# Designed miniproteins, single chains, continued (4), part 64

Each design is a single chain, and the fold is of that chain. pLDDT is the mean over its residues in the fold that is shown.

## One batch from the design tools (miniprotein)

Design m14360
Fold by ESMFold2-Fast:
Structure m14360 (fold): chain A 56 residues (1-56)
Amino acid sequence: ADVVLRVAAYETGKPAEEIREILERVRAGEITYEEAGERLGVSAEQVRSLLAAIEA
């Protein structure tokens, strides 16, 4: 995992790999940004920003 995933893991208390898997599900259209945000304890906009940062 890169620096973005490590920071997100620290902020949310979730493992970086769990965050990555949830973001991949959003990208695949399996879950919404809002559902991913609820699972990670962050806003939908933060989920969108994390996905954009990982893909940059």
Scores: mean pLDDT 75

Design m14361
Fold by ESMFold2-Fast:
Structure m14361 (fold): chain A 86 residues (1-86)
Amino acid sequence: MVGRIRRMIRQGRSRDDIVGVFTDYLGWSRDSTTSFVDGMQSRGFNYVQTAQIIEHAMSTNDNIQSAIGTIGRSLRNGQSIDQILS
């Protein structure tokens, strides 16, 4: 997922196209996926970071909401100052 999202951003693909990829990978409704992505952006996570959190949760068989909390804390502990302030 992460590589595909990075490629789509570099290609200037629309937000709707990017949300479509998240919908495909999550298997949720478009409305639920859009709300989730918007919620992630309101927390300061960009599309790539959102994809990284989802991919990590899926690879560890973890709950996505639990992964968001854990990864958010880990990113703040290990991120550059710019990303911590985002």
Scores: mean pLDDT 70

Design m14362
Fold by ESMFold2-Fast:
Structure m14362 (fold): chain A 80 residues (1-80)
Amino acid sequence: GQIIFIPDPNADGLRVLATQGDARVQITLGTADIYDANGNLIGTYNAGDTFTPQIGDIIRGGFTLQQIGTGTLTLAYGAT
């Protein structure tokens, strides 16, 4: 089934802890800023946009996303 991730407004964003296989996600509402593990802005994504997170990526903003790929994705609140 699809998993919907809603960011915690008190957290520093969602960090990608692990991926396996097809870990593609879609932004379903709002706008997300994606940073790589080195803190570089990769891009800004809006509702309807899809991307494949990499381990260490940080997702910030006011958004919802869902996993659309058939692989596994592990996220945590509190980007560091």
Scores: mean pLDDT 74

Design m14363
Fold by ESMFold2-Fast:
Order: structure tokens, then C-alpha cells, then sequence
Structure m14363 (fold): chain A 68 residues (1-68)
């Protein structure tokens, strides 16, 4: 399910101390941090490739991934 995939992503990304990772409910993952825009865009592209049933949005230094 999308919730299981988002939990796996949250666990992996939480290993990076530069990232603040929040899982909201079972369908929304929010990632922020003091990291470059290039790093954030690269991460967003990975989500788009790995989670075709999710909506990925980037606003400033924050990525939001929501299950559809």
C-alpha cells in the first residue's frame, strides 16, 4: 500500500541528519531541511519515479508526498 511505501521512505530518510521527516497519518510524508534546492529536486524526482500513485509537491525547501 502507499502507506507502507511512505513508512519505508520515512525510515530511510530519517537516517540523514540534515532532513526533518514527518509522516502525517498514513498517506502524507513531509520532508524539509537546511539542504540545497538541487538535493530537494533530486529527492522529489526519486519520489515521482518510485511512487506513481502519489502527488509530489515542492514548495521552497519542503517536499510533500501525498497518496492518491
Amino acid sequence: SIGEKLRAWAEELSKDPRLKVELIGEDTLVISGDISVETLIGLALRFIGDLPDAKVTVEGNTITVTGL
Scores: mean pLDDT 80

Design m14364
Fold by ESMFold2-Fast:
Structure m14364 (fold): chain A 71 residues (1-71)
Amino acid sequence: GLERINARTPLSERADELLREGLKKANEGKYDEAIKLFQEAIRLYEQAGDDVGVALAEIGLAITKLAKERA
């Protein structure tokens, strides 16, 4: 079923860890660190074929870059 598309793989699990750490760093105002973490998460999600993960990491990256410009 469609639910299988969201099943975790080793690459998706590592990308999820990077995404969570990136969100944490962004919330702490560590924008440069967050940007690097989101970029790495995007690469791993792309390698895993996780289009939803790619989209979430790209949104996080865009918001973090915008926040950095306003800081």
Scores: mean pLDDT 80

Design m14365
Fold by ESMFold2-Fast:
Structure m14365 (fold): chain A 78 residues (1-78)
Amino acid sequence: MKLTDEQLEEFRRILIEEEGLSEEVAEKQVEALKAMSEGKAEEAAELIAEIARNELGLSEEEVEEVRKLALELAEKAA
């Protein structure tokens, strides 16, 4: 399902105001969600992996597991 810009902006607002995420983390999450909605499974997985590595401080092994799961979920959603 293709998400509108308004839906992406609302999701960003929820992440910042309700979940307490920083603007930087929320923007990366919204970019990943947009990529998934556009069928860009590999791009979405890379964005999620970048968040896991840089924002959550996960190990390279954990980042690779997150990337694999994100790619699988994005491919199943398409």
Scores: mean pLDDT 73

Design m14366
Fold by ESMFold2-Fast:
Structure m14366 (fold): chain A 55 residues (1-55)
Amino acid sequence: MKLEKAKEEAKEYILKNYPKDIAEVLLSLVDEAVEKLPEDATVEDIIAAMFLNLP
């Protein structure tokens, strides 16, 4: 599915651009964001939704 592929790409982006401790928190937020997104969502959509869920 397109969403599953985008989810994996978003996780790789986070691991590449953030330190380990921060990446662990962001990866959990990616999983939650994906539950609310349509199947054609992109990596950018996932990252945006993830950051919109931050306090």
Scores: mean pLDDT 76

Design m14367
Fold by ESMFold2-Fast:
Structure m14367 (fold): chain A 62 residues (1-62)
Amino acid sequence: SIEEIVPDILKDHPYVKEAIKAYNQGDNKLASEHLEKVLDEYGYALPEEVQKNLKRLIEELK
């Protein structure tokens, strides 16, 4: 799930909260778009394994 993949420090970020909300409402497309914004802005600061897992999740939600 999004909450298992995203680091705790980012769980209160608006993009992550909106991604979780969209996912829980069945809007996988919108959830993927919000997660892509997280990856674009913060991906450089995330561990490689987290980046890989997040990219995989985004692809699955598209």
Scores: mean pLDDT 80

Design m14368
Fold by ESMFold2-Fast:
Structure m14368 (fold): chain A 68 residues (1-68)
Amino acid sequence: MTEEQLEELRRYLIEELGLSEEQAEAVVAFARRVGGDSDRTGVFAMLRLGLSAEQAAALGAKLDELGM
């Protein structure tokens, strides 16, 4: 993953999904750790951060779009 992809993901999480900066940073850090695995990142976001299934699906679609 590039820093540009991670910054785009962070912006998307805050501006489009309405996450706090703290929640967005947690998602970005987790995605970096798992190499952008959309399934693992979605499960983390739902279980650890309380994201809805719709928010987790949108996150997965964004990760796939970014090629992560």
Scores: mean pLDDT 82

Design m14369
Fold by ESMFold2-Fast:
Structure m14369 (fold): chain A 78 residues (1-78)
Amino acid sequence: AYNEGMRLLILGRYDEAAEAFKKAIELDPNFAEAWAGLGDALQRLGRYDEAAEAYKQAIKLDPNNASLWKALAKALQA
């Protein structure tokens, strides 16, 4: 699920990437990287409010990741 999401994200298949990351989150809701990947896919789709929520969940799991805080700030400014 997560590895599939990453491949789809690289290929620019953002809707399919978001679905793959959601499946990874269903399997492990504490998987910070899957929440971050979902945020990235949603950001690319222009779904900024949903991307911000995904990044907030990733930050709760990994609060010392500066890249996630920057991603959240960017999503909230869009």
Scores: mean pLDDT 83

Design m14370
Fold by ESMFold2-Fast:
Structure m14370 (fold): chain A 66 residues (1-66)
Amino acid sequence: SVEEAREAIEKAEEALRKGDIEEARRYLLQAERILTRLINERGADDPEIAPLVERAAALGRELRAQ
């Protein structure tokens, strides 16, 4: 669900803030899995999904920079 994706992103962002890179990666992968399903069902341009895709992408870029 959209809420599950949001929760996973929020947990990944929290883990990254604490310096827990492994935990952040784990939650990001969970969020990406949920988002992939939502995109297939509702489309990437869905106004509830698009902001979460952007947040996940930003988080992924930050984790790659570590």
Scores: mean pLDDT 85

Design m14371
Fold by ESMFold2-Fast:
Structure m14371 (fold): chain A 80 residues (1-80)
Amino acid sequence: GEEEIEHFKDIIEEAIKTLENLKKKGVPVEKIKELAESFLKKAEDYFNKIKPNLTPEQQEKLKKLLEEAKKRIEEIIKEA
């Protein structure tokens, strides 16, 4: 449902904000990478958990959101 999609977005937004904050604090890039991988796994695990309850259109939307999140995280790491 919509609440599941919103929760997925919250997971992504929280992850990105956390990674950006750690970068600003001068946390080493290796630790940022490890945390980023952990956050992406959490998002993927949640997507897989809710996937049977989603329409094909909703599944495609969440896949696109996950891909956009991965790109944003890569940019954060690249600049660290």
Scores: mean pLDDT 82

Design m14372
Fold by ESMFold2-Fast:
Structure m14372 (fold): chain A 56 residues (1-56)
Amino acid sequence: MKEEIEKEAEEKAREVERDFLDYYLKQGNPKEKAEKLAKQYAEGVRDALIRKKELE
C-alpha cells in the first residue's frame, strides 16, 4: 500500500518536473538552475501527494 502510493506520487512528480523544467528554461533560467528548481518543486508535489493520501 505505501509503496503504491509512493510510486504514484513519484510518477506525478516526474511529470511535474518535466513541465517545470521546460517552464523555467523558457523563462530564461540557465539549465542547471532550471533543473534544480524543477526538481525541488517536484519533490514538494511528491511529498504533498503522499501526505494527502496518508491523511485520508
Scores: mean pLDDT 78

Design m14374
Fold by ESMFold2-Fast:
Structure m14374 (fold): chain A 68 residues (1-68)
Amino acid sequence: MKFTVEVLSEDKVRLITSKNAVLELPSGEKIEINGSVELSTLDLILSKLIFDGKEVYVNTLDVEIIYL
């Protein structure tokens, strides 16, 4: 699975996934990712990504970072 992070501003990012995944926020809320999701940079760093039967912290993923 491929991960891309687009930096929209200092406090806002877009996570793009090549396949559908579930993002678990630090609040415990789960968001289904159908291509992309926009959230705060802090929430992204502290979130867990669930895909292909795996649970991993977003801050441990190899992501391609794009500045817009």
Scores: mean pLDDT 81

Design m14375
Fold by ESMFold2-Fast:
Structure m14375 (fold): chain A 91 residues (1-91)
Amino acid sequence: MVYQATVTVVVKRESAEAVAEAVKEALKDSKAEAEVRVHQLDADTAAVVVYLRGKTKQEVEDAVKKAVEAAKKVPGVLRVDVSPIVEVPAP
């Protein structure tokens, strides 16, 4: 079993890279695995999507907290959405 959560940050397009970098830096020493992806939504907005996976629910909760706090520090963030933490069978 592994635990997964997704953090989606809707951000002004010019701030998307700054959000992605801030989140990656905040999660550098995290026990949870993190994949950060940037999707352009329109001319003015982008979504920074953070996929988090951990061995324990606590590892994923800690990673979510760090990602959200790092994202909120970046100017131009419009919305932060956090998925429920779900259990997934190991592959």
Scores: mean pLDDT 84

Design m14376
Fold by ESMFold2-Fast:
Structure m14376 (fold): chain A 96 residues (1-96)
Amino acid sequence: ERSEKFKKSYIEFLERLIEELKNADKDTAIYLLEVGRALALIGAVNARMAGDEETAKFFEEVAKELDKLIADLRAGKMTVEQVIERLEKIIEKLKE
């Protein structure tokens, strides 16, 4: 279904994001995470409009987690390497 296809595409995006982050400086990493957050919010809106509340909540949770990663990275509380580890765990949970 449309929402499931978007979820799969988003997982593929996060996998590519991890590869980009391995060679990214802090500013580039923040920009890429902000793009990922925006896509998650778009996913939430699309799912809610389709009546898929479970998928909408899922994307809202992902956006919230990414917002925290962006804030911690900006504040120097987290390194890009630690962000990659958190994204890998998010992807694992998504594939369950």
Scores: mean pLDDT 83

Design m14377
Fold by ESMFold2-Fast:
Structure m14377 (fold): chain A 91 residues (1-91)
Amino acid sequence: PAQVGTLLTVRITAVYSDTLALGEVVAADPAPTGLRVGDRVVIEGPLPLKVGDRVTLRFTADGRSYIFEGVVVEVLDDTTIRVEVTGYSVV
């Protein structure tokens, strides 16, 4: 299961609107349940993202939707962010 305090490094691969983007997981420590490096996540948040912004990351695995709530803790470059997981749910 995902742990509160998990750090996800995500590369933004496409921006669809001021609130919706796609990303690819570059690193996870520790890795959340079902999520792997290289997996695609839907990013919901105030784009362009800055430190302190709240985001929702959506991932689908094994016929279930996983929702990770997080806060941007670092912006590494124009397309790469680090998010600290503050909550998760399975739908």
Scores: mean pLDDT 78

Design m14378
Fold by ESMFold2-Fast:
Structure m14378 (fold): chain A 69 residues (1-69)
Amino acid sequence: SEILEKLQKLLTRHVILNSSNLLSREEAIEIIEKLPLSKEIRDKLIKKVETKEEVSGKELVDWLKELLS
């Protein structure tokens, strides 16, 4: 999936810059907004992120895979 490849690239960049696979809620939302998602999928993914104070890159990938299925 092109969308998943873009997410992985953004997450790799985050890890390199921050030496961490954890994202704050705000950082996760910024990454999500850079993805070419439909409004419906984007809104659902953002709602999942908003239930947490921080998320791992793996959680974001897994949630996006679930929503794209």
Scores: mean pLDDT 85

Design m14379
Fold by ESMFold2-Fast:
Structure m14379 (fold): chain A 60 residues (1-60)
Amino acid sequence: AEEHYEKGKEAFEKGNYEEAVVHYSEALALDPDYEEAKKLLKETLGKMGGGGVADSYLAG
């Protein structure tokens, strides 16, 4: 769980939000009570979706 959290944080710092989401999601799949991963996942999704509407990175 912590390894995925660390990788997600690194991806987030580099602006690779899609990779950060994948790593945080994997951390939470292994440890659903990982509060820090929950916080950064929400923050990363906010960066990608802004006001709650977002195209997938691949689609546009």
Scores: mean pLDDT 71

Design m14380
Fold by ESMFold2-Fast:
Structure m14380 (fold): chain A 73 residues (1-73)
Amino acid sequence: VADELIAELKKLGYKVVNVGYALDPEDGDRLFLAVGVDENGNRIALEARARKTADGKWELTEPVRFAPLAPPP
């Protein structure tokens, strides 16, 4: 799943600067977040939600999508 976020950022022409995930405390799904930067220093974030399948694998529950970045203070 993290590799899919990295591949999508690279496909869009961004350099990957951070990749992480958090567990959803209600259902145990993993929320993956990847942050990329372009040649002009513009940042973009992508997110994806993944669920653990019955055979113990992690699969995307929704397509990789853009995540909003908070503006700098």
Scores: mean pLDDT 70

Design m14381
Fold by ESMFold2-Fast:
Structure m14381 (fold): chain A 60 residues (1-60)
Amino acid sequence: GPKTPEEGAKAAENALKAAEALKDEKAVRQSREYLEKAKNAKTPEEGRKAAEEAGKAVGG
């Protein structure tokens, strides 16, 4: 999993792209919210958690 806020943001962005590929509007919205949370993360742990939550929203 992501170990830095930057990696967390990238993981959240990948989750958003996966949701868009699936054409799942709910997953896209949730992944976008988590991407913004990851971008605003102040610690690596916050970024990682946001990325994990985005991944769960898209793929389970």
Scores: mean pLDDT 71

Design m14382
Fold by ESMFold2-Fast:
Structure m14382 (fold): chain A 83 residues (1-83)
Amino acid sequence: DIDREAAILALSTLLSIAKAQNADPALIEELERALDAAVAGDTEAAAEHLRRAAELSEDPEDRRLLARVARLLGADEVAAEIE
């Protein structure tokens, strides 16, 4: 599942950057939960946590990346709401 693997890699990278930048702990928690759900194959839970992470993100570029991750997971409706 190339799209799911790409989503997991993108989420892992985002989470690593957020931790390195000492981002908001609430944002880090939502990214960790999204990653765990994506790895478990729970697309619905992953999409919900991505939506919450987007609400905590002030940067439009971060929100676009979160929307792309949602699309890679097949959560197109959630991706449109984030974007």
Scores: mean pLDDT 84

Design m14383
Fold by ESMFold2-Fast:
Structure m14383 (fold): chain A 92 residues (1-92)
Amino acid sequence: SEELAEQILRTAKRVADLIEKSKNPLEREIAAALGAMVIAIGKRIADETNDPELYRAVAEAAHLLAESMEKVGDKETSERFRQIADELEAKA
């Protein structure tokens, strides 16, 4: 669904912005956890519908979150999001 793909990406962009604006480690951890939940829910729906558009949208969301985590210096979490993005792209 195009509408669902757009909503996933829009939500990920908002979470990415929250990550980048946060200088508090706890706030950053909470924002990253929210991002992970968006990816997990999006992937579940993509798996249930076998929708390549949703896989691509969730992969793009994961890339955005990876970039935000890298910008704030959390390379480990950034790498985890990039791995998820690569796996999702392989299914699209």
Scores: mean pLDDT 85

Design m14384
Fold by ESMFold2-Fast:
Structure m14384 (fold): chain A 73 residues (1-73)
Amino acid sequence: SLEEKGKELIKKGEELIEEGKRELEEGKKLLKEGEEKKDIKLIAEGIGRVLRGIGLIFEGELLIKKGKELLEK
């Protein structure tokens, strides 16, 4: 049903947001470590993880929006 599909999309979106928040936190740690050590590779890895985290959060928010739209039908 559309209701079951909507609930599944919301759950998947929430899981992606949680994963994205973990990626952001890890990226922030790598950025701080890279700055302290003056290690450009750690800084680059930290930036990559921050960007990945943002992307996952954005995707998760879109899935939650789509799931809620299905529950309204």
Scores: mean pLDDT 88

Design m14385
Fold by ESMFold2-Fast:
Structure m14385 (fold): chain A 62 residues (1-62)
Amino acid sequence: RAEVQREIVRLVNQAPSPEELRQGLLELADRLEPTDPELAQRIRDLADQLVEGLKLLEEKKK
């Protein structure tokens, strides 16, 4: 669980674009789905929320 949290933080800090952040989070969720489908779904929900937030920040930068 702490390992998953660290991977999410790493993806957020290192992903060069919102699309790549979403892709990385979806890949993490796919890896977890066979063992923890509930956590996988929460990561997918988080990916959608973070991407929308980053899109809003990009629009504000314009």
Scores: mean pLDDT 73

Design m14386
Fold by ESMFold2-Fast:
Structure m14386 (fold): chain A 89 residues (1-89)
Amino acid sequence: MTEEELQAQLDEAARIVLENRDLSAEEIAALLREAGLTDVADFLLERTNGDREQMIRVAALVLEDEELMQELLGATPEQIEAIRRNINV
């Protein structure tokens, strides 16, 4: 998978995660796999260690929703910027 293909799949996965944030991490991963985003589902589960809140935070960051990130993390804009730099590579 190319970086551009991964980013496009992450963007789509982020929308699915945010629309279904009341579901468990496993249920969200199942929806991602059903949508054909199996590699992204596996990547998110591995990176977040199955933490539903971390999946939502990554989704908000991918969609550049800093306000949602601040709400969920209680994080400062500087902390969000640091997380973005580590995830967007």
Scores: mean pLDDT 67

Design m14387
Fold by ESMFold2-Fast:
Structure m14387 (fold): chain A 114 residues (1-114)
Amino acid sequence: ELTVTQPPSVSVSVGETATLTCTYSGSGSIGVVHWYQQRPGQERQVLTWGGSDIFADPSLQGRVSATVDTSKKTVTLTISSAKPEDEAVYYCRVLNDDTLTSAWGQGTKLTVLS
């Protein structure tokens, strides 16, 4: 069974790089990893499908990168030059390409200290 784990919180100062990590476990091939952003008082929105397009938050365009390391079973979202507006809960969703099932991370709260 596919499982995904995220740390509950990460704190960075304004201008620092935030690193948000998911670890997945289980058998089978991993095809796609999606990242979602949920700001306080808002619904969870698609941030990226793992490509260069940023959907929910245009202010992150050019500051975000997403990587997948299948050998280590880790996925990472990196946000450079953190701003107070980047505060949100970030979720990863990992898709098993053999079964077309997916598993959600529990979410990481990003706190930006200003």
Scores: mean pLDDT 76

Design m14388
Fold by ESMFold2-Fast:
Structure m14388 (fold): chain A 60 residues (1-60)
Amino acid sequence: MKEVEEAKEYIKTLDISEEEKKALIEFLEKNPELAKEVLDALKNGGDIKLIVKRIKEALK
């Protein structure tokens, strides 16, 4: 639970579109167990645009 809330707050601070933020938040709501992994990837040198693309593909 705490990891999902932390990830959502971090996503809101990213320099990405509102549509991309919404997609990331929806993914985390459907996959709360992945919240820490997503948060770590976004914070620790992941290509944010590539991560967003992969998550959008997973939501199809």
Scores: mean pLDDT 74

Design m14389
Fold by ESMFold2-Fast:
Structure m14389 (fold): chain A 65 residues (1-65)
Amino acid sequence: MKKLIEELKKALLEGDFEKAEELEKKITEKLNELEKQGKIEEAQKYSDELTKVVEEAGKELEKRR
């Protein structure tokens, strides 16, 4: 999971939106699996991490304009 979120950040910063969409789908699938297993706290932790990475990448891209 952590490596997928890091790869997503890299893809977003590089402007590889096709790869970013593929990684986001994989992350979402793993979050759904954690929820089905009753690992709600782990799912929430990774969901929060995903949100932060997307927000940070957006801010970083704005600085590069």
Scores: mean pLDDT 79

Design m14390
Fold by ESMFold2-Fast:
Structure m14390 (fold): chain A 71 residues (1-71)
Amino acid sequence: DLSNKNITIIKKGQFADQTNLTELNLSNNKIFLIEKGAFKNLTNLKTLDLSNNEIKVIPKGVFDNLKNLEK
């Protein structure tokens, strides 16, 4: 759980060592930028919460490796 942490930028490789992560809560931060490759290795991620952020730019393909993300 990374909610309410005042995060502003999700950097490339920030979650590189967290490959077994199934849930990521990034809600209620001040995230305005997500770099390409930020979520690259989160192949087991089932839920991603980006609500209540200031996101203006999402690079094309930033979510492409989230193969197990439930819809």
Scores: mean pLDDT 73

Design m14391
Fold by ESMFold2-Fast:
Parts: C-alpha cells; structure tokens; sequence
Structure m14391 (fold): chain A 80 residues (1-80)
C-alpha cells in the first residue's frame, strides 16, 4: 500500500526501525527533499498542526507516515 511504501522509505532514508520515534520535522524535511517541492512541506505542517502535532513531537515512523500520506493525498488532489 502507499502507507507501507512510505513507512519503508522513512525507515531506509532516516535509518530507523518502524517502532523508533523521530521528530516530525525530520520526516517533513525528508519528504521536502525527495519531492523537491517546498509547498508540500508547508502543507504537511498545516495538516500536522490541524491534528494537534508540533514539529518537535516524536512520532513512530507509521504515525508520521499516516500524517504525511494524508497531507500528500489532499495536496495532489487539489493540484490536479
């Protein structure tokens, strides 16, 4: 699934396990670099903030991937 693919990408690039906690900011920075789109990073921050998360909050890879995937789905649906 798209979620599982994103989880695997985060684990590989950030060199962490699925249950390891990493700051939300680091997941967002990774996505910004990979997509080469600073607008997507701002959109992910907005979605995270709407869910009550802060950039320095430590989330599991799966928790962060769910937030990022939701933001990406909304962002690209509006752009298309």
Amino acid sequence: SSLDALVEAFMKELKVGEDDKVKLKDFIDFVEEKLNDPEVAEYIRKVAEEKGYKLDDELTVREAAEIVLEALKKYYKEKI
Scores: mean pLDDT 80

Design m14392
Fold by ESMFold2-Fast:
Structure m14392 (fold): chain A 69 residues (1-69)
Amino acid sequence: MSDEELLEEAKKLKKEGEEYLKKGEYEKALEKYRKAEEVASQIKDKEKKLELQIEIGVNALEAAVKKVF
């Protein structure tokens, strides 16, 4: 996959995770964020990769906290 395709796929998975997060489906949200991170890790552009990984990480942390509390 090209970086553009990887970026699009990772953003799509992140958006799906956000949808699950809004529904209170925290386990499914975390699964989507994990998949988004796996796709993002394949991006060759270091700045785009890091920016997206930080965004995914913040969303995943929110889901993890809300799952516990």
Scores: mean pLDDT 84

Design m14393
Fold by ESMFold2-Fast:
Structure m14393 (fold): chain A 116 residues (1-116)
Amino acid sequence: SRAVVLAEEGKLEEALELLKKALELNPDDAWTWLNLGRVYELQGKLDEALEYYEKAIELAEKKDKNSSTLARAYLNLARVYEKQGKLEEAKEYREKAIELAEKSNDSVTLEEAKAL
């Protein structure tokens, strides 16, 4: 999406505005919540990133408990906990991300989770 491209280019505020508009159109899109969490994480707003990732997990689980979106959300959650020094929580969510990535055949998320 345009918002993901803007975030990758470092245009975090523009990415945030586009993602918030996407939520207005589809508030149940777990992927939009996931991308909002990523923008907050890139801004160093780790507590806000956790809130958005937890919402992405809630919504993804309701639709498909074995989805790639769910695996990615747990990976991002684990990375934020590691950045906060919460190593036991980071390990728990990293293992969850590995399990879900294997079940969803998401090789990219699986490789990133194993490297964390």
Scores: mean pLDDT 84

Design m14394
Fold by ESMFold2-Fast:
Structure m14394 (fold): chain A 85 residues (1-85)
Amino acid sequence: MKEIEEEIRLALAHMLAWLAKLAVEKGDEKTAIELIDKIVEIAKTLTEEQREIVIEELEEIKEVAEKEGLESVVEKAEEAIEEIK
């Protein structure tokens, strides 16, 4: 049961990361930051190996945010990576 719950939480984090990238591409900084906060909350409940996957997803969000010039989202993604690592 708990193992399945972890898989569901990891899948949710992945979906939230995809939505965060969409928000960044649309210039919606507020939504992107809110989604990053939710990803961090989920990541804290995951295993170390699963957190590494989430870190890679946060790094992708940061890259998209850098290309779009959204400095607030870049900073938030960097803080999120450090918080869960």
Scores: mean pLDDT 85

Design m14395
Fold by ESMFold2-Fast:
Structure m14395 (fold): chain A 71 residues (1-71)
Amino acid sequence: MREEKLREYRELALELLETLAGWEELPPEVQELLREEALRAAEEGAEVTSSREEFILYLTGRLVEKARELV
């Protein structure tokens, strides 16, 4: 079920983001932008990846690129 997979991936994306070293030291504005990117990446990743491992790689790439935009 697509909705079930999307829910799992959204949860995974936010959990991964919040366990990032230095997360609490980021400005709230940057935290919100990264949360938005994580949720977007989860939605897109749920459609384009076939495993949890592929999704983690996809999410990591998206978050790295977004972080580069913000610095």
Scores: mean pLDDT 74

Design m14396
Fold by ESMFold2-Fast:
Structure m14396 (fold): chain A 81 residues (1-81)
Amino acid sequence: MIKYDPNDTETAEEHLARGKVYYDLGTEEALKKAVEHFERAIAKDPNLAEAWRLLADVYRKLGEEEKAEIYQKKAESLDPS
């Protein structure tokens, strides 16, 4: 379900930062953009616990509770405290 784009030259950290901007806007369309950027961030660096945590929060805001739980558990496995 994570998309990998070989033409994407941005770093995981750049995608994380872009996703946070969309997350802070909080509209449904912005949250969908945040998902795209957080998915790209974890595709480039799957150890970015913050990206997994924010992706879980976005899915919870979109009403996708089961997906939110899966990503939350992944984030906790990488950064439990």
Scores: mean pLDDT 79

